Designed miniproteins, single chains, continued (5). Designs and how they scored, part 32

Each design is a single chain, and the fold is of that chain. pLDDT is the mean over its residues in the fold that is shown.

## One batch from the design tools (miniprotein)

Design m17081
Fold by ESMFold2-Fast:
Order: C-alpha cells, then sequence, then structure tokens
Structure m17081 (fold): chain A 99 residues (1-99)
C-alpha cells in the first residue's frame, strides 16, 4: 500500500541517518559517507521533502570535495545529472498527454 511504502521509506531514512551519525562521530569522511548522504537525499526526494533532499545532496558533494576523490565527485555529479531513459521519458510524456 502507499501508506506502507511511505513508512518503509521513513524507516530507511532514519536507519541511514543513524549510520551517517555513527560514521561522523568516528571522524569518517570517505566514499561510503558521501554515498550514504546521496542515498538519503534520494529517499527525501521520493518523500517530497525537497529541502532535506537538497541539504543532503550538498553534504555528499562537500564530503567528496573535502576528500579530493575525483572518482566519487564524478560519480555523484553523474547520478545527479542522469537523464531520464527513453522509456521513462515516454512514460512521463504519456502521463502529461492523458491529463
Amino acid sequence: SFEERVEELRKKATELEKKIADLESQGVHDRELARLYLELSRIYFLLGDLDKAAEYTQKALEIAREIGDEEVLNELKQALSTPLTDEEREFVLRLIRER
């Protein structure tokens, strides 16, 4: 159900926030932390919390820059700029046309 899916996403967000807090408390600033922030950002985007999604995206990019990992920074930039597939684009266009 929709309600169960929303609660599942909220639970996952809480679990990720706890894991992130544990890593930060240990002084960990690596690829894993950056990826966890990006995953958390995606969950908040799906939940419609665009402010939190933007905040966690910014934190992921900041960590990637601080560690100087060009591969991680490029991975995160690619994930953020990945275009819709042709199939996804047709699906979105169909939804617009049927309204």
Scores: mean pLDDT 73

Design m17082
Fold by ESMFold2-Fast:
Structure m17082 (fold): chain A 95 residues (1-95)
Amino acid sequence: SKKEEELRKKQLARFYLFLKILDDATIDEMIDAYARLQRGRSRVTPEERERLKQEFEEIEKNYLAEIAKEMSDRLSKYNPELAERYRKLAEEVEK
């Protein structure tokens, strides 16, 4: 359903944010990490890598700012410095 697809994309946005904020990961690095987390080897074919790259770019465009703002709001009481990092990333992605 549309709701299931939206939840999946928000989950990918959270994964993206985790790696981007924690170590400034590139999209290629995120793809390799995602493949590893799916249990197995980081064996991504060039065609699968291109599809995942497009999916992460779509996540960045349509979901990342929203999820980053949510994380910033939640973290503001516990870790204001980390919350500010999420807020700045959201502003950058919104363009």
Scores: mean pLDDT 76

Design m17083
Fold by ESMFold2-Fast:
Structure m17083 (fold): chain A 74 residues (1-74)
Amino acid sequence: SIEEKIEKYLEYIEELIKRTTDPEHKRRLEEAKERIEEARETYKTSKDPLEQAKAMAVVLAEVTEADLIERKEK
């Protein structure tokens, strides 16, 4: 389900937060986590398919940012 995918993305970001030694990367990953959690709440509570789609777009954008941070640290 979409909710299970969002949960896995949050687990991925939490793992990156634990591994990163860069304070700026850690702060940005924590911001990404908060934005995804807010988007998840919007997705779960909204009855508007357009609002749900916009929330999912935010999730994907923040996951992309987290992936870019991981790649910079390798």
Scores: mean pLDDT 86

Design m17084
Fold by ESMFold2-Fast:
Parts: C-alpha cells; structure tokens; sequence
Structure m17084 (fold): chain A 120 residues (1-120)
C-alpha cells in the first residue's frame, strides 16, 4: 500500500528527529525533553496522516484508527525510553534500545494500518 509506504517513511524521519533531540537533551531535563520531542512528533504525524487521508481519499474513521495505532506505537517507544532511563542506562544505550524497539515493532504497526485501510 502506498499509504503504508509513505507512513513508514514519515515515521522513520520523525523517529530520527526524536533520537537526535534525546541525544542533545541535558541529563537533568531528559524526561521533559523526551515528552517534548514525542509531542512534536505526534503533532507532525497527525498532520501527515490528515494529508494522506486527503491524498488517498481515506474515510474519517480510517484516519482516526491510523492515528490511534501510531499514538500507541509512540507511547510504547516512550515507555522503553523511560524504563531505560530509570535503569540508569546511558543516552547511547537508550537510543539503541529505542532503535531496536522501533525496528522490532514497525512490521506489526504497518500490518495493523494496512488492515484498517483494507477494512475501510
């Protein structure tokens, strides 16, 4: 699906931006920096999903379900980063854990999005 391919590209782009911000964030404000980076990525993804819905004429219900899938994926990534941070891991270890979690779960996220599109 062209929708899924474009969403994957945007997810990868925004994920790299989140990692870059986390690596640049001071230790004392790490959790605040994480929340800010994820909120910005969420806002950009919401806007991008709305643009894809217009481009591919996706129903409003389909658009909202895709947003829910993506939001859960971002929350799961946040939970991994927070757990690693609380465990005293370095920024490099946190970034590696996030990249591993992203790559491990992206196929499932793509499958869930495709299913929602197919059921539209």
Amino acid sequence: SEVVEELEKKLRELFDEVIARLQATPEDTFLEGLKEALNEAREKLVDFIDELAKKYNLPKETREKIKEIVDKFLQDLADVAIEAYKAGKTREEIAAALRDEFEKNLPKVKEEIQKVIDES
Scores: mean pLDDT 87

Design m17085
Fold by ESMFold2-Fast:
Structure m17085 (fold): chain A 66 residues (1-66)
Amino acid sequence: MLSRVELGELLTLIRLKTGKDALKMVAERAGVSVGTVRRYLETGAGSEETGRRIAEAVLELYEEVK
């Protein structure tokens, strides 16, 4: 699994490539709120399941835009 730092870097790349709100895109795909994604990336708070869903959503979105 990627670190939170690496996930943040991928979010920045998604935002730069798409011009869209990458946090909202990840939240929608992971089935969580934008606040949940932000909190996880900033603090690591949340369940292991929530973290996995967020990481998978980031990787899937990055794969689509690279």
Scores: mean pLDDT 80

Design m17086
Fold by ESMFold2-Fast:
Structure m17086 (fold): chain A 84 residues (1-84)
Amino acid sequence: SRAEALARLDELLEQAREHPEFAAEMEALAELARAWLETASDEEQRALVALLEEVLATVRHGPPEEARETLATVTEAIRALAAA
């Protein structure tokens, strides 16, 4: 849902404060996701929640190199979906 996606975006921005090394990437992802969310269907909102949960899990528990790779991959995926 939109509310779940917004809650995950808030968690992502909280993680950006705790991980300044990834703050720019997390902020860029949050901005793209928020823009897409304005026009996203219910199915796209669910996909966004899943993508954000993957990023959050990797940032919280994964090694730094994996977190940066996941952020870049998910950001590119959202950009591609928003452009379609």
Scores: mean pLDDT 80

Design m17087
Fold by ESMFold2-Fast:
Structure m17087 (fold): chain A 68 residues (1-68)
Amino acid sequence: MSKLEQLKEEVDKLIEEYRAGKISEEELGKRLREIFDEAEKTLSKEEVEELYKYAVGKVHEALSEQAA
């Protein structure tokens, strides 16, 4: 598995934990920052951009569900 795919899985897991109520919105934001900090150290600029687009879509969907 590539590093990009591993970080995408970390995003998916994080979103799932948020949806399950295991972490707050604040903790979600903090952990996403940590994932992107690691991405900027280990991935190319193109891979970081791909991860960003992926994460933004997932976060937007999850946050929209919490607006109940």
Scores: mean pLDDT 79

Design m17088
Fold by ESMFold2-Fast:
Structure m17088 (fold): chain A 93 residues (1-93)
Amino acid sequence: MAEALERVRASMRALGMPEEEIERILAEMEEALANPEDPEQQARLREVLARLLLRAAEHAIAQGVDPEELRALADRLAGVDPALAERIRALIA
């Protein structure tokens, strides 16, 4: 768990996110992970992960990743999180 959160921190820094935003997001994730039976905390965790994945997709587009690869990712996510899939598709439209 701690190693995964540190890797997420490093990834957010690589995306150019401000330290205050990184610490806020990590605190939200840690609180949700500490409360796996709380539906509100689990919904917040899903929203945080969706937000981070969208930032990663935006960064990948800026680095010249093929839009078809992101479209394929969105298609794979559509069965799990349709709203996130549509948001990723909107970035490459």
Scores: mean pLDDT 74

Design m17089
Fold by ESMFold2-Fast:
Structure m17089 (fold): chain A 86 residues (1-86)
Amino acid sequence: SAAELEARQEALEQQARQLEEQLAQVTRDLAKQHSPEVAELLGAKEGARALKALLTSLLPPERRPAIDAQAAALLAKLDEAIEALK
């Protein structure tokens, strides 16, 4: 129903805000030990892992291989970017 879709959207928006706050905090902590650019990319890796966990909890088990593949591809690109900034 429309009400169920609206409730699900609100829950996802709330979870997205929590993830953004978590990413901001991790990025601030990493910025104390790394360059700002490396800290941002390391924070993005944590965000990708958190999003993977969230999607795995919300979506049916048959979606897990696609979620795992997408997360692995994103993490590989972030690792390439971090290595390029060394």
Scores: mean pLDDT 80

Design m17090
Fold by ESMFold2-Fast:
Structure m17090 (fold): chain A 89 residues (1-89)
Amino acid sequence: SLLEEAEALIARARELAAEVPNPEARALLERAVELAEELLKTKDVKKQIGLALDAIGLLLEALRLAPDDEKLKEAAELILEAIRLALKL
C-alpha cells in the first residue's frame, strides 16, 4: 500500500538523518522526518498541505547548509517521495 511504502521511506530517512555529521542540517532533517510522520497520521487536507510545505522548507535549508552531504541528499529524496505518496492517499 502507499501508506506502507511511505512509512518505509520515512524509516530509512530517519536512519540516514542520524548519520548526517552537520548538527544543524541533522536537526532540520530530523524535524522534516517528524513532520512527514505527522502527515501520514492526519486526514485533514489543509493540515497535510501545511505539513508537506514545512517539511520541504526544512529540507531545502538543510541542503543549503550541507550541499555535498550524500546521506542528507538521499534522506531528503526519501522524505520528498514519502510526502508525494502521502498526498495521493
Scores: mean pLDDT 89

Design m17091
Fold by ESMFold2-Fast:
Structure m17091 (fold): chain A 65 residues (1-65)
Amino acid sequence: SPELEAALEEIRRLAEETGVIKSVEARDETLVVTLDSSHPRVISVEFAVATIGAEHGVKVEIRYE
């Protein structure tokens, strides 16, 4: 969907900017985002990812490594 593609693009940009996001995968209509749990910015990036999902009406599943 256009909403899923827009959310995915924003999250990919956030990954490039922060280095906290290890992977982003689209599974059906859900974005699965894996975060580096050891990174000091993990909580801020988790919040940003959740906000992007909410803004686009896209479900986000957060995972940690």
Scores: mean pLDDT 86

Design m17092
Fold by ESMFold2-Fast:
Structure m17092 (fold): chain A 89 residues (1-89)
Amino acid sequence: SEFPSVEELREKFQKELDEALEEAKKNKDELIVELIEAIKKGDGEKAREYLRKLAEEYGNDEASLEAGLTLIEAYINPEKYKELHEKLK
């Protein structure tokens, strides 16, 4: 199948988070830096709080917020990704 494993997705997210963190530091966007660092540390509560704050302050729509929360949960809790994958089938 062409679907990556949960482990492969987590590894890919780790690489994407590292790249995003580098860009956020370059742009001196402290809120995004804190968000990515919280995700990398597995601090789901802080990651969700920072993401909500970004959505509220920077005008992101609800669909973007929901997508971001889903990705954060999948990275921190791979079992939630499996549940979501089952529901979409």
Scores: mean pLDDT 68

Design m17093
Fold by ESMFold2-Fast:
Structure m17093 (fold): chain A 73 residues (1-73)
Amino acid sequence: VTLTPEEVEDTVKAAKGSIENAKKALEDGNIREATIYEVAARILAAVLQDSGNTEAAEEILKEIDKIREEIEK
């Protein structure tokens, strides 16, 4: 996968948006909704990692892992 700088920026924004939506869903007790947003963020992180944007992907994955831990509690 090859991304332009604009596509990288848009992908990061989308991933962060999904993370924020997942956090809101967890606060509302909507575990299914939180899981859907968590999966979406993981897909976007994988795209960033495959395109060589490893640092951005790692930051997103760390946030996703926190969400996963909360879902599993």
Scores: mean pLDDT 81

Design m17094
Fold by ESMFold2-Fast:
Structure m17094 (fold): chain A 80 residues (1-80)
Amino acid sequence: SRSAQLQALGDEIVALLEAGRPVPEELVERVAELLGLPPEVLRLALKAEVEGDEALAAEAEALARAHREAELAKRGIEAP
């Protein structure tokens, strides 16, 4: 399932971050695809986590929320 894939990839990212290793772009792209987010938003969130930048983390969360709201609005327009 997508949930199981997200958990496995999320665990891999956490292990890399705990080891102080860079997260490969391929992992970022896979997780972003499974989350239904642009890869840019996930990259920003990971950068915020690595740098401990709370303002950047808030920006990433706001962008993720805006993307989710836009996707929900698209579905609402197509109501039967």
Scores: mean pLDDT 77

Design m17095
Fold by ESMFold2-Fast:
Structure m17095 (fold): chain A 63 residues (1-63)
Amino acid sequence: DEEEAKRLFELGQKELEEDLKRFAATAPEALLAEIERDGPDLENLSEEQRAAFQALLEAIRAA
């Protein structure tokens, strides 16, 4: 069931998002380069997680 799989995946992604935020603060340019090379399955993230992550990347890129 896609809904069930998404829910379980979302729980794991929440922890990953926290790690990514710390990584972005430490090495924003490296994170941006990695995202441009090989996306982190943004399409599989929850709508809020995806929006927050993309907003973070854009803020980092603008800085």
Scores: mean pLDDT 63

Design m17096
Fold by ESMFold2-Fast:
Structure m17096 (fold): chain A 107 residues (1-107)
Amino acid sequence: MLEEVVGYLTDGDPELAEKAREIAREIVQKGKELGFKRVAAGVSTDPRLTGGKVAVTLGVDPEVPEEKWDELEAFAINLVKEKIGATEEDLQAIRADLEASRAAVRA
């Protein structure tokens, strides 16, 4: 049984880098608990990538049921809100990015 779990982070702010790393690690761990065989998570606050907003990138196993994807996405959004204090605009952008990632993986 081969299971790969990887956390990524990209950040131009050293203070936010620690929070981004913690968030990415927790998302990856949640994915493992939900039964994902492959999980990759990255959190970025780099203005060049996000226009000064928080961004979350999530790569996951396309064979996992929709309910598990929804749970992981909700966990990621709530964790970013709790740890970084993301705005509603940031949360809307994160939801859109995660949904686009899911659609691309399943296409």
Scores: mean pLDDT 65

Design m17097
Fold by ESMFold2-Fast:
Formats: C-alpha cells, sequence, structure tokens
Structure m17097 (fold): chain A 68 residues (1-68)
C-alpha cells in the first residue's frame, strides 16, 4: 500500500497534468482512507477536495504543500 506522502506526491503530479476531477478523485479517496483516524489530516484532505472541485488550484496546491 502507498504511504500518505506517496499519494500526496502522485496527486500533486496529476494536478499539474490534468484538471479532470474524476481522474483526481481516486487520489482524494485514498488520502481520506489513509487519514481516517487522523481528524486534522482528514479536515485538510476535505478542504483540498473542495478546492479541486471548485477549480481553486492555488488553494489546492497550498494545502498539498502543507501536508507534504
Amino acid sequence: SMSFREVLERLKAALEATDDFNELFPYIQELLEVAKKNPQLRYKVLQLSVAIREGDIDTALALLDEML
């Protein structure tokens, strides 16, 4: 299984290559699953999901870098 950091790195690379939420969503689901017992990380992943869905790439990248 991938570590939380490995999933974040892959999501960051995917975000640079595509804006398709359907292609990015599996990474978000994996992050939520890995972080399910860490409320602080889950909250940041949820905010990341909202930013991506709304096309707020600057906020998405900032949240990603905070978790890396």
Scores: mean pLDDT 82

Design m17098
Fold by ESMFold2-Fast:
Structure m17098 (fold): chain A 90 residues (1-90)
Amino acid sequence: STLEQNQRLAELMAKVYEKLKDNKEFQELLKQLEKEDTKELQLKGWELLIKALKELGAPEELIERAEALLEGARENKPEEGAKKLKEIEA
């Protein structure tokens, strides 16, 4: 059910947040983002998020989706990320 899926996602995101708040690289990244919102810094944030998801044992599908979105963003081709996401869901 959607409610159970949302609860599991919320619990997972809470664990990701707890892990990242103690991560020096992530805290330094947030300070840099407050001064300069650059694509490079956003991509670093995404990489740290994916690393945290992997360390917490997130479902492989969720990790694959996140990696597909990161690749699309990195290549300045958000459509490619969306296409890969659909292929993972198919």
Scores: mean pLDDT 69

Design m17099
Fold by ESMFold2-Fast:
Parts: C-alpha cells; structure tokens; sequence
Structure m17099 (fold): chain A 93 residues (1-93)
C-alpha cells in the first residue's frame, strides 16, 4: 500500500509539472508573437520615415515587398497581419 501511495503521488506531481510547463510554453509563444508583430510594425514605421527623408529608393522598396512577406511567414506571423503590412509597404511606392 505504501509503494502504491508513493507511485500515485509521483504521477500527480508529474502531471502538475507537465500542465504548468504547457501553460508556460503557451504564454511564452503568445508573448513572442506579440513581440514579433511589434518589431515588424516598428520596422515598417522606420521604412516610412526613411522614405520621407529620401533615404530609400523605389527599387529598395520593391525588393522589400518581394522578400519581407516570406520572412514574416517564416517568423509565424498571421497571414492577415502580413497582408496589412504589405498593403502599407505598397503605399510607399
């Protein structure tokens, strides 16, 4: 009976650890997604500023339009968010 009680208590402990880890992983993924989205927006705003200052060419913006959507998809950003950024980037041409 004592061996059975120790086994059951260890199983309950392991389950609690796995549940806590899963909650932590989900919270971390959410924060990383928010950070990536914020960073992408900050980069777009920097590009807008550089365009206003005449420091970015049309050719450089056209290259960014071809490359950035793929990079953002690889970073796991949602397609709707990528489409919004692409539309704003296109408005700089």
Amino acid sequence: SMVEEVRKKNEEYQKKIEEAKKIGEEALEEELRKAAEFTARALLEALKKLKKEGKVTKEELEHALKVFPGILREAGLPEEFIEELVKELESLL
Scores: mean pLDDT 77

Design m17100
Fold by ESMFold2-Fast:
Structure m17100 (fold): chain A 59 residues (1-59)
Amino acid sequence: SAADEARLVAAAVALVLRDYAEKPMSREELERAARAVARGLDLPEAHWDVVVERVLAQT
């Protein structure tokens, strides 16, 4: 459902930000990490850019 996808997007963002809090990453590293986490959570590819955008907005 759209609600489940939104929850997974939020989870992906939280996971990337947790890693960033432990070791700061470049913009390129954050973008790769965000896409890798989104893929790992089995998010549709259409939502990977949403994870990237939200991570970059919070770093």
Scores: mean pLDDT 83

Design m17101
Fold by ESMFold2-Fast:
Structure m17101 (fold): chain A 63 residues (1-63)
Amino acid sequence: TVSGPGTGVSAEIVGDKGVATVQVTSPPGTAVVTVRADPGMTPEQLAAMAGGLVSAGLSFAAA
């Protein structure tokens, strides 16, 4: 789990094929993003990557 300014990011690996669902909460809305990872990537590495995208100012639509 990683966090940006005012944004929470959680990541979990769903299944053994490296698919992770990342929940991003950015007021006033929440978005759920599913990302696919390389086989060697851990949930923490995925969370760090997602946090990096959020920190870079990626925009998310409200879910």
Scores: mean pLDDT 51

Design m17102
Fold by ESMFold2-Fast:
Structure m17102 (fold): chain A 80 residues (1-80)
Amino acid sequence: SELEKDKERLEEYIEKLEELLADPRLSEAMKKELAETIEELKEVLENIEEKSPMELTIVEFRALAVIMEADLEIERVRAA
């Protein structure tokens, strides 16, 4: 079902964010942002049946943005 696919995608984003949270190269500020985003995604997952497709899309884009910010920080640390 579409709902099961949405749930699976959100679970995959949570796993990626949790993996990033364990990265020692990330700043304390970035780790806080990752932790806050994980909590937001978990809350959305808990209430997924109440969410519209657009709300789910917005949350996915937010998760992607945070992942990209973390990747940029890792790249900057590597370049320094």
Scores: mean pLDDT 85

Design m17103
Fold by ESMFold2-Fast:
Structure m17103 (fold): chain A 77 residues (1-77)
Amino acid sequence: PPGWTVVNSANVAKGGSATITLSSATPSLHGVVARDVADPSRILGSSVAGVGTSATLTATNEDGKADGLAVGYAKPA
């Protein structure tokens, strides 16, 4: 997303899920975007659990054509 900083990324295997854990330096406002690597227009499922720097971002690739890439973003303070 515009203005947001990439904090981490993870491969999301086809039919699987991946978890991105935020670092203690990560701003409290954050999100995750997961896309199919073979078709980046295809958005994969994602969720956030927890708050602030202890939050866990999870992406799932149940509908992907191939492996996906999940990218964790933090909004600048």
Scores: mean pLDDT 60

Design m17104
Fold by ESMFold2-Fast:
Structure m17104 (fold): chain A 59 residues (1-59)
Amino acid sequence: SMDRDAELAQTVARLHQAGDWEALEQLIAESDPEDQEQIRTMVKVVANGDAERAAQRAA
């Protein structure tokens, strides 16, 4: 069961949607080193998706 990874992905998405970059940085800093690498990858994926949606909604 990888429910922890799914919950982490949801948290990253919520913080990114809220624009709370400080909380995102704190989450990364307080996570295990192995989880930090995964979180950074999740942030990149979410950021790319949100940029695409923002471009579509702003135009």
Scores: mean pLDDT 72

Design m17105
Fold by ESMFold2-Fast:
Structure m17105 (fold): chain A 89 residues (1-89)
Amino acid sequence: MMKEEIELLKEYLELLGIKISDEEAKKILELIREGVVLMEQGVKEEEVLERIKEKVPFLPEEALRKMLEALKKEGNPLEALKKLIEEEK
């Protein structure tokens, strides 16, 4: 299950010109999932984005925002990532 999420995240970021390892992809997925939980608990998106950017400063803020919004909307990281990949093609 997590392996498929890692593969889709790597595909999405490659469309943005960003190459990452499986370990980096796993870290990003964990941070995005934690961020969505924080937003559901009432933490502002801007604060969540700032916390994630501190841990993965090489990612553009726009990509992080799109990932957070897609995961919140779809409720499923696989469907969120598939949608992001489709929108970039």
Scores: mean pLDDT 82

Design m17106
Fold by ESMFold2-Fast:
Structure m17106 (fold): chain A 55 residues (1-55)
Amino acid sequence: MVREGELRAPSVEVVKRHFESQGWEIVEERRLSETEWLLTLRKGDETLRLRVIEV
């Protein structure tokens, strides 16, 4: 099942490192604006599409 979410963080790098430490693979990274990113993450059969807003 594909899950979607939104997260505020100091930087997209903090989010990437956090999910990689939990065993997630970053399969796509797209910048939507100066402060917004879309990450597609995969772990086994799980896919997470995460909108990251830098604060």
Scores: mean pLDDT 81

Design m17107
Fold by ESMFold2-Fast:
Structure m17107 (fold): chain A 63 residues (1-63)
Amino acid sequence: SLVDKLREYAKKLGLDLPDEILEEIARLAEGDFQRGLALLHLVAEKKITTVEELRAAEPEVQL
């Protein structure tokens, strides 16, 4: 579903992200692919590698 689409897009961007991060992105995106992509770009920009770092950056993912 959304996690699989985000994984494929992350690979296209050259990102090797753990499934845990992709699952958290999908959860925060609430099934919205556009929100998921925005979060994925944030992860790439800030070099986020853990779910904890993603949650800490959450105020900055407001659309």
Scores: mean pLDDT 74

Design m17108
Fold by ESMFold2-Fast:
Structure m17108 (fold): chain A 67 residues (1-67)
Amino acid sequence: SEKEKLQEELYEILKKHPSLSDEEIDILTRAYLSKLMLNDPSLKLDEEEKKQIEEDIKKGEEILKKL
């Protein structure tokens, strides 16, 4: 499932990059949780909620660009 894939992807990233700070790990975790929410069709997210989720995803992408 998408949930299992995203969870495994996050754990793989954390395992490959042990130099990540606690703050960076927190941002990445929030980003992957946000990806799960966007990919869950049972969640009726409004535009404001989607924007906040997209912001959290973008913060995670910025960290991944540094790796």
Scores: mean pLDDT 80

Design m17109
Fold by ESMFold2-Fast:
Structure m17109 (fold): chain A 49 residues (1-49)
Amino acid sequence: SEEVQKELKEKYGITIEDPSKFSLIKDGVYGEVAGDIINILEKNGYKLS
């Protein structure tokens, strides 16, 4: 989980400590990688839908 959070921060600039950042993924701000980010987060217990 910590490794996933670090990877998201370094590669996509997302910090899980701020749930409001999840709205940017849903709004398509991260484009074609949004699906991968959503899958990583949901597999680790984060609900975005």
Scores: mean pLDDT 60

Design m17110
Fold by ESMFold2-Fast:
Structure m17110 (fold): chain A 94 residues (1-94)
Amino acid sequence: MSTEEILKKVRDYIATALKKAGFSEKLIEGVKAAIDSLKEITAAMVLLLLSLLKQTKLPPPDKDVMEAMLEAVKADPTASPAFIAEVERVLKSV
């Protein structure tokens, strides 16, 4: 699957989760536009998605999305090995 298709899946998942969490349509459209302006999955998007998973009890995203999220965290120069390990643990447990 292309990076663009994975980004669309991440965007759609976050939008659905924000709606379930009770956020306004205007905020959701703003977040979607911000994600669409990015060319890659960022560690900040991963943190937002994991937070929304915990709050909304939605089913986990597809395996390809989960793998892309882990790679994004690994690619972030500010991510500690302990943080990467915690993200991997959460993604495997959901």
Scores: mean pLDDT 75

Design m17111
Fold by ESMFold2-Fast:
Structure m17111 (fold): chain A 123 residues (1-123)
Amino acid sequence: PVQPSPLEARLQEYIDKILNGEEVDLEELRELVDEVLEGALQSAESRGLKATEKTKRFAEEVAKELKEWAEKNNNEHLALMAEILLERVEEHPIAVLQTLGRIALLLGEEEIATKIAKFLAEE
């Protein structure tokens, strides 16, 4: 969308707080990730998008990269977000990829965000 949704704005606020080392509520973070993932799932389903084994593998790879990046930077909250997304790859790989792409953009990880955007642009 051209304008961020309230949910996307909330996700950005949480990512900004986490990157600045501010305290966040872990229960709210988990709920937020689940809500973002549900929105992404509804979007994928409305377009009739079907996940392949390639989609699942790519989603797992990106989620693992995010988790490793978070752990290397001693960011336990981002590592938790990555872990939650990894748990959802088998069920909702396209939604996980969309969510990972949004997180990568908010982190300023342009290379990862571009890879995800290119993959998801294949209709």
Scores: mean pLDDT 72

Design m17112
Fold by ESMFold2-Fast:
Structure m17112 (fold): chain A 69 residues (1-69)
Amino acid sequence: MEKEVKEIQEILKKYFSLDEADKLIAEAVERLYKEHPNPSEFKQEEIEKKLLELLKELIEEELKKRKEE
């Protein structure tokens, strides 16, 4: 888990500004709450895993969009 978090942080730092990274994180959190309106039912590790999956998907979508422009 630490290794995956570090890899995502390195990607965000390399390709995105602080404002852009914050927006991606906020959007991932919003998607998580939309799919799971009561996330406190999950253990912290499960929430972190779901959030990382959503964040990775958003990062890939944004990078593809930037390459095509």
Scores: mean pLDDT 74

Design m17113
Fold by ESMFold2-Fast:
Structure m17113 (fold): chain A 63 residues (1-63)
Amino acid sequence: MDKELKEIKKEVEETLKKNNGELSAAEWAGIQIRAIGLLLDGESVEEVKKEAIELALEIVKRK
């Protein structure tokens, strides 16, 4: 779990750097909680990465 969460966080952070986006601590916590839920439901790390990135970009767009 921790290894998978670190990989997901790294991919989201790299995507945000490319898009000049920033997330608050609360927004990061929300993404992590959702990612944990999806991993526990048996989703692959690759699928969870895609959803986390999409959610992060959607949050940044709404600001």
Scores: mean pLDDT 78

Design m17114
Fold by ESMFold2-Fast:
Structure m17114 (fold): chain A 87 residues (1-87)
Amino acid sequence: DRAALEARLRELAREVDEALAAGDLERALELARELRELALRDPRYLPLAAAALAAIGHIHAQQGDEEEAARLYAEARELRARAEALA
């Protein structure tokens, strides 16, 4: 079960990177949102949740929504800090 979840999280992270590299912002946003939702379910995956939020922020910045991007980057930094505190 956990091995299957980790495999899915790694697959989603790879697909987000591929979509971003291809410039497919809509697909990248959908995948990053799914990655965030799944990663937030277990504190072991907070670093992945933070990475997903940073990706969502980057997409909003590319779409011209700088305020939303700033909020998402701040939330990603908070999740990274929590992950480090739990390590």
Scores: mean pLDDT 85

Design m17115
Fold by ESMFold2-Fast:
Structure m17115 (fold): chain A 78 residues (1-78)
Amino acid sequence: HMSKEEKILELQRYFQELADKLVEEMKKKGYSDEEIEKALRRLATEATFLMIQVMNDDITLEEAKKRLEEAAKKILEE
């Protein structure tokens, strides 16, 4: 069973992986550097909110990862 510290570190690693994929996909689609920066700030805000929920045991790590992935997808679709 993962500690709370391990869960937060895992969510941070997952965020970095998703952020890298988002940047690559946005660059491939021809987004500006300003739009990419805005997208990264939106994803970071969502990640912070989810980390707080995981720390409070309001959601599982798996649910947080799923919601973060959904957030990245929505950002890319806008």
Scores: mean pLDDT 86

Design m17116
Fold by ESMFold2-Fast:
Structure m17116 (fold): chain A 87 residues (1-87)
Amino acid sequence: AFDDTVEIIESLIETEEDRKLFDEAVQKANEEAQKLKERYGLPDELLDQYKAHILLEKFSDYYVKRGEEEKAVELHRLLAQKAAEEA
């Protein structure tokens, strides 16, 4: 889930601002997942899903705030397509 989310968001990066947010979001996702692993002993599969959720929320919010709601919709569409291909 996280690697798929990373690949999809990277495909949507157009600017240096997008890249900076991506790097910061990936770092934050890894740091938060590590805290959950240390505090609750959560399995890697659940941590992977949590990291993917952080990236998705961060970029959806970012696109909406920029008035690019269509990019937020496309991000969700690509993730849904990827999930369907794995089913």
Scores: mean pLDDT 78

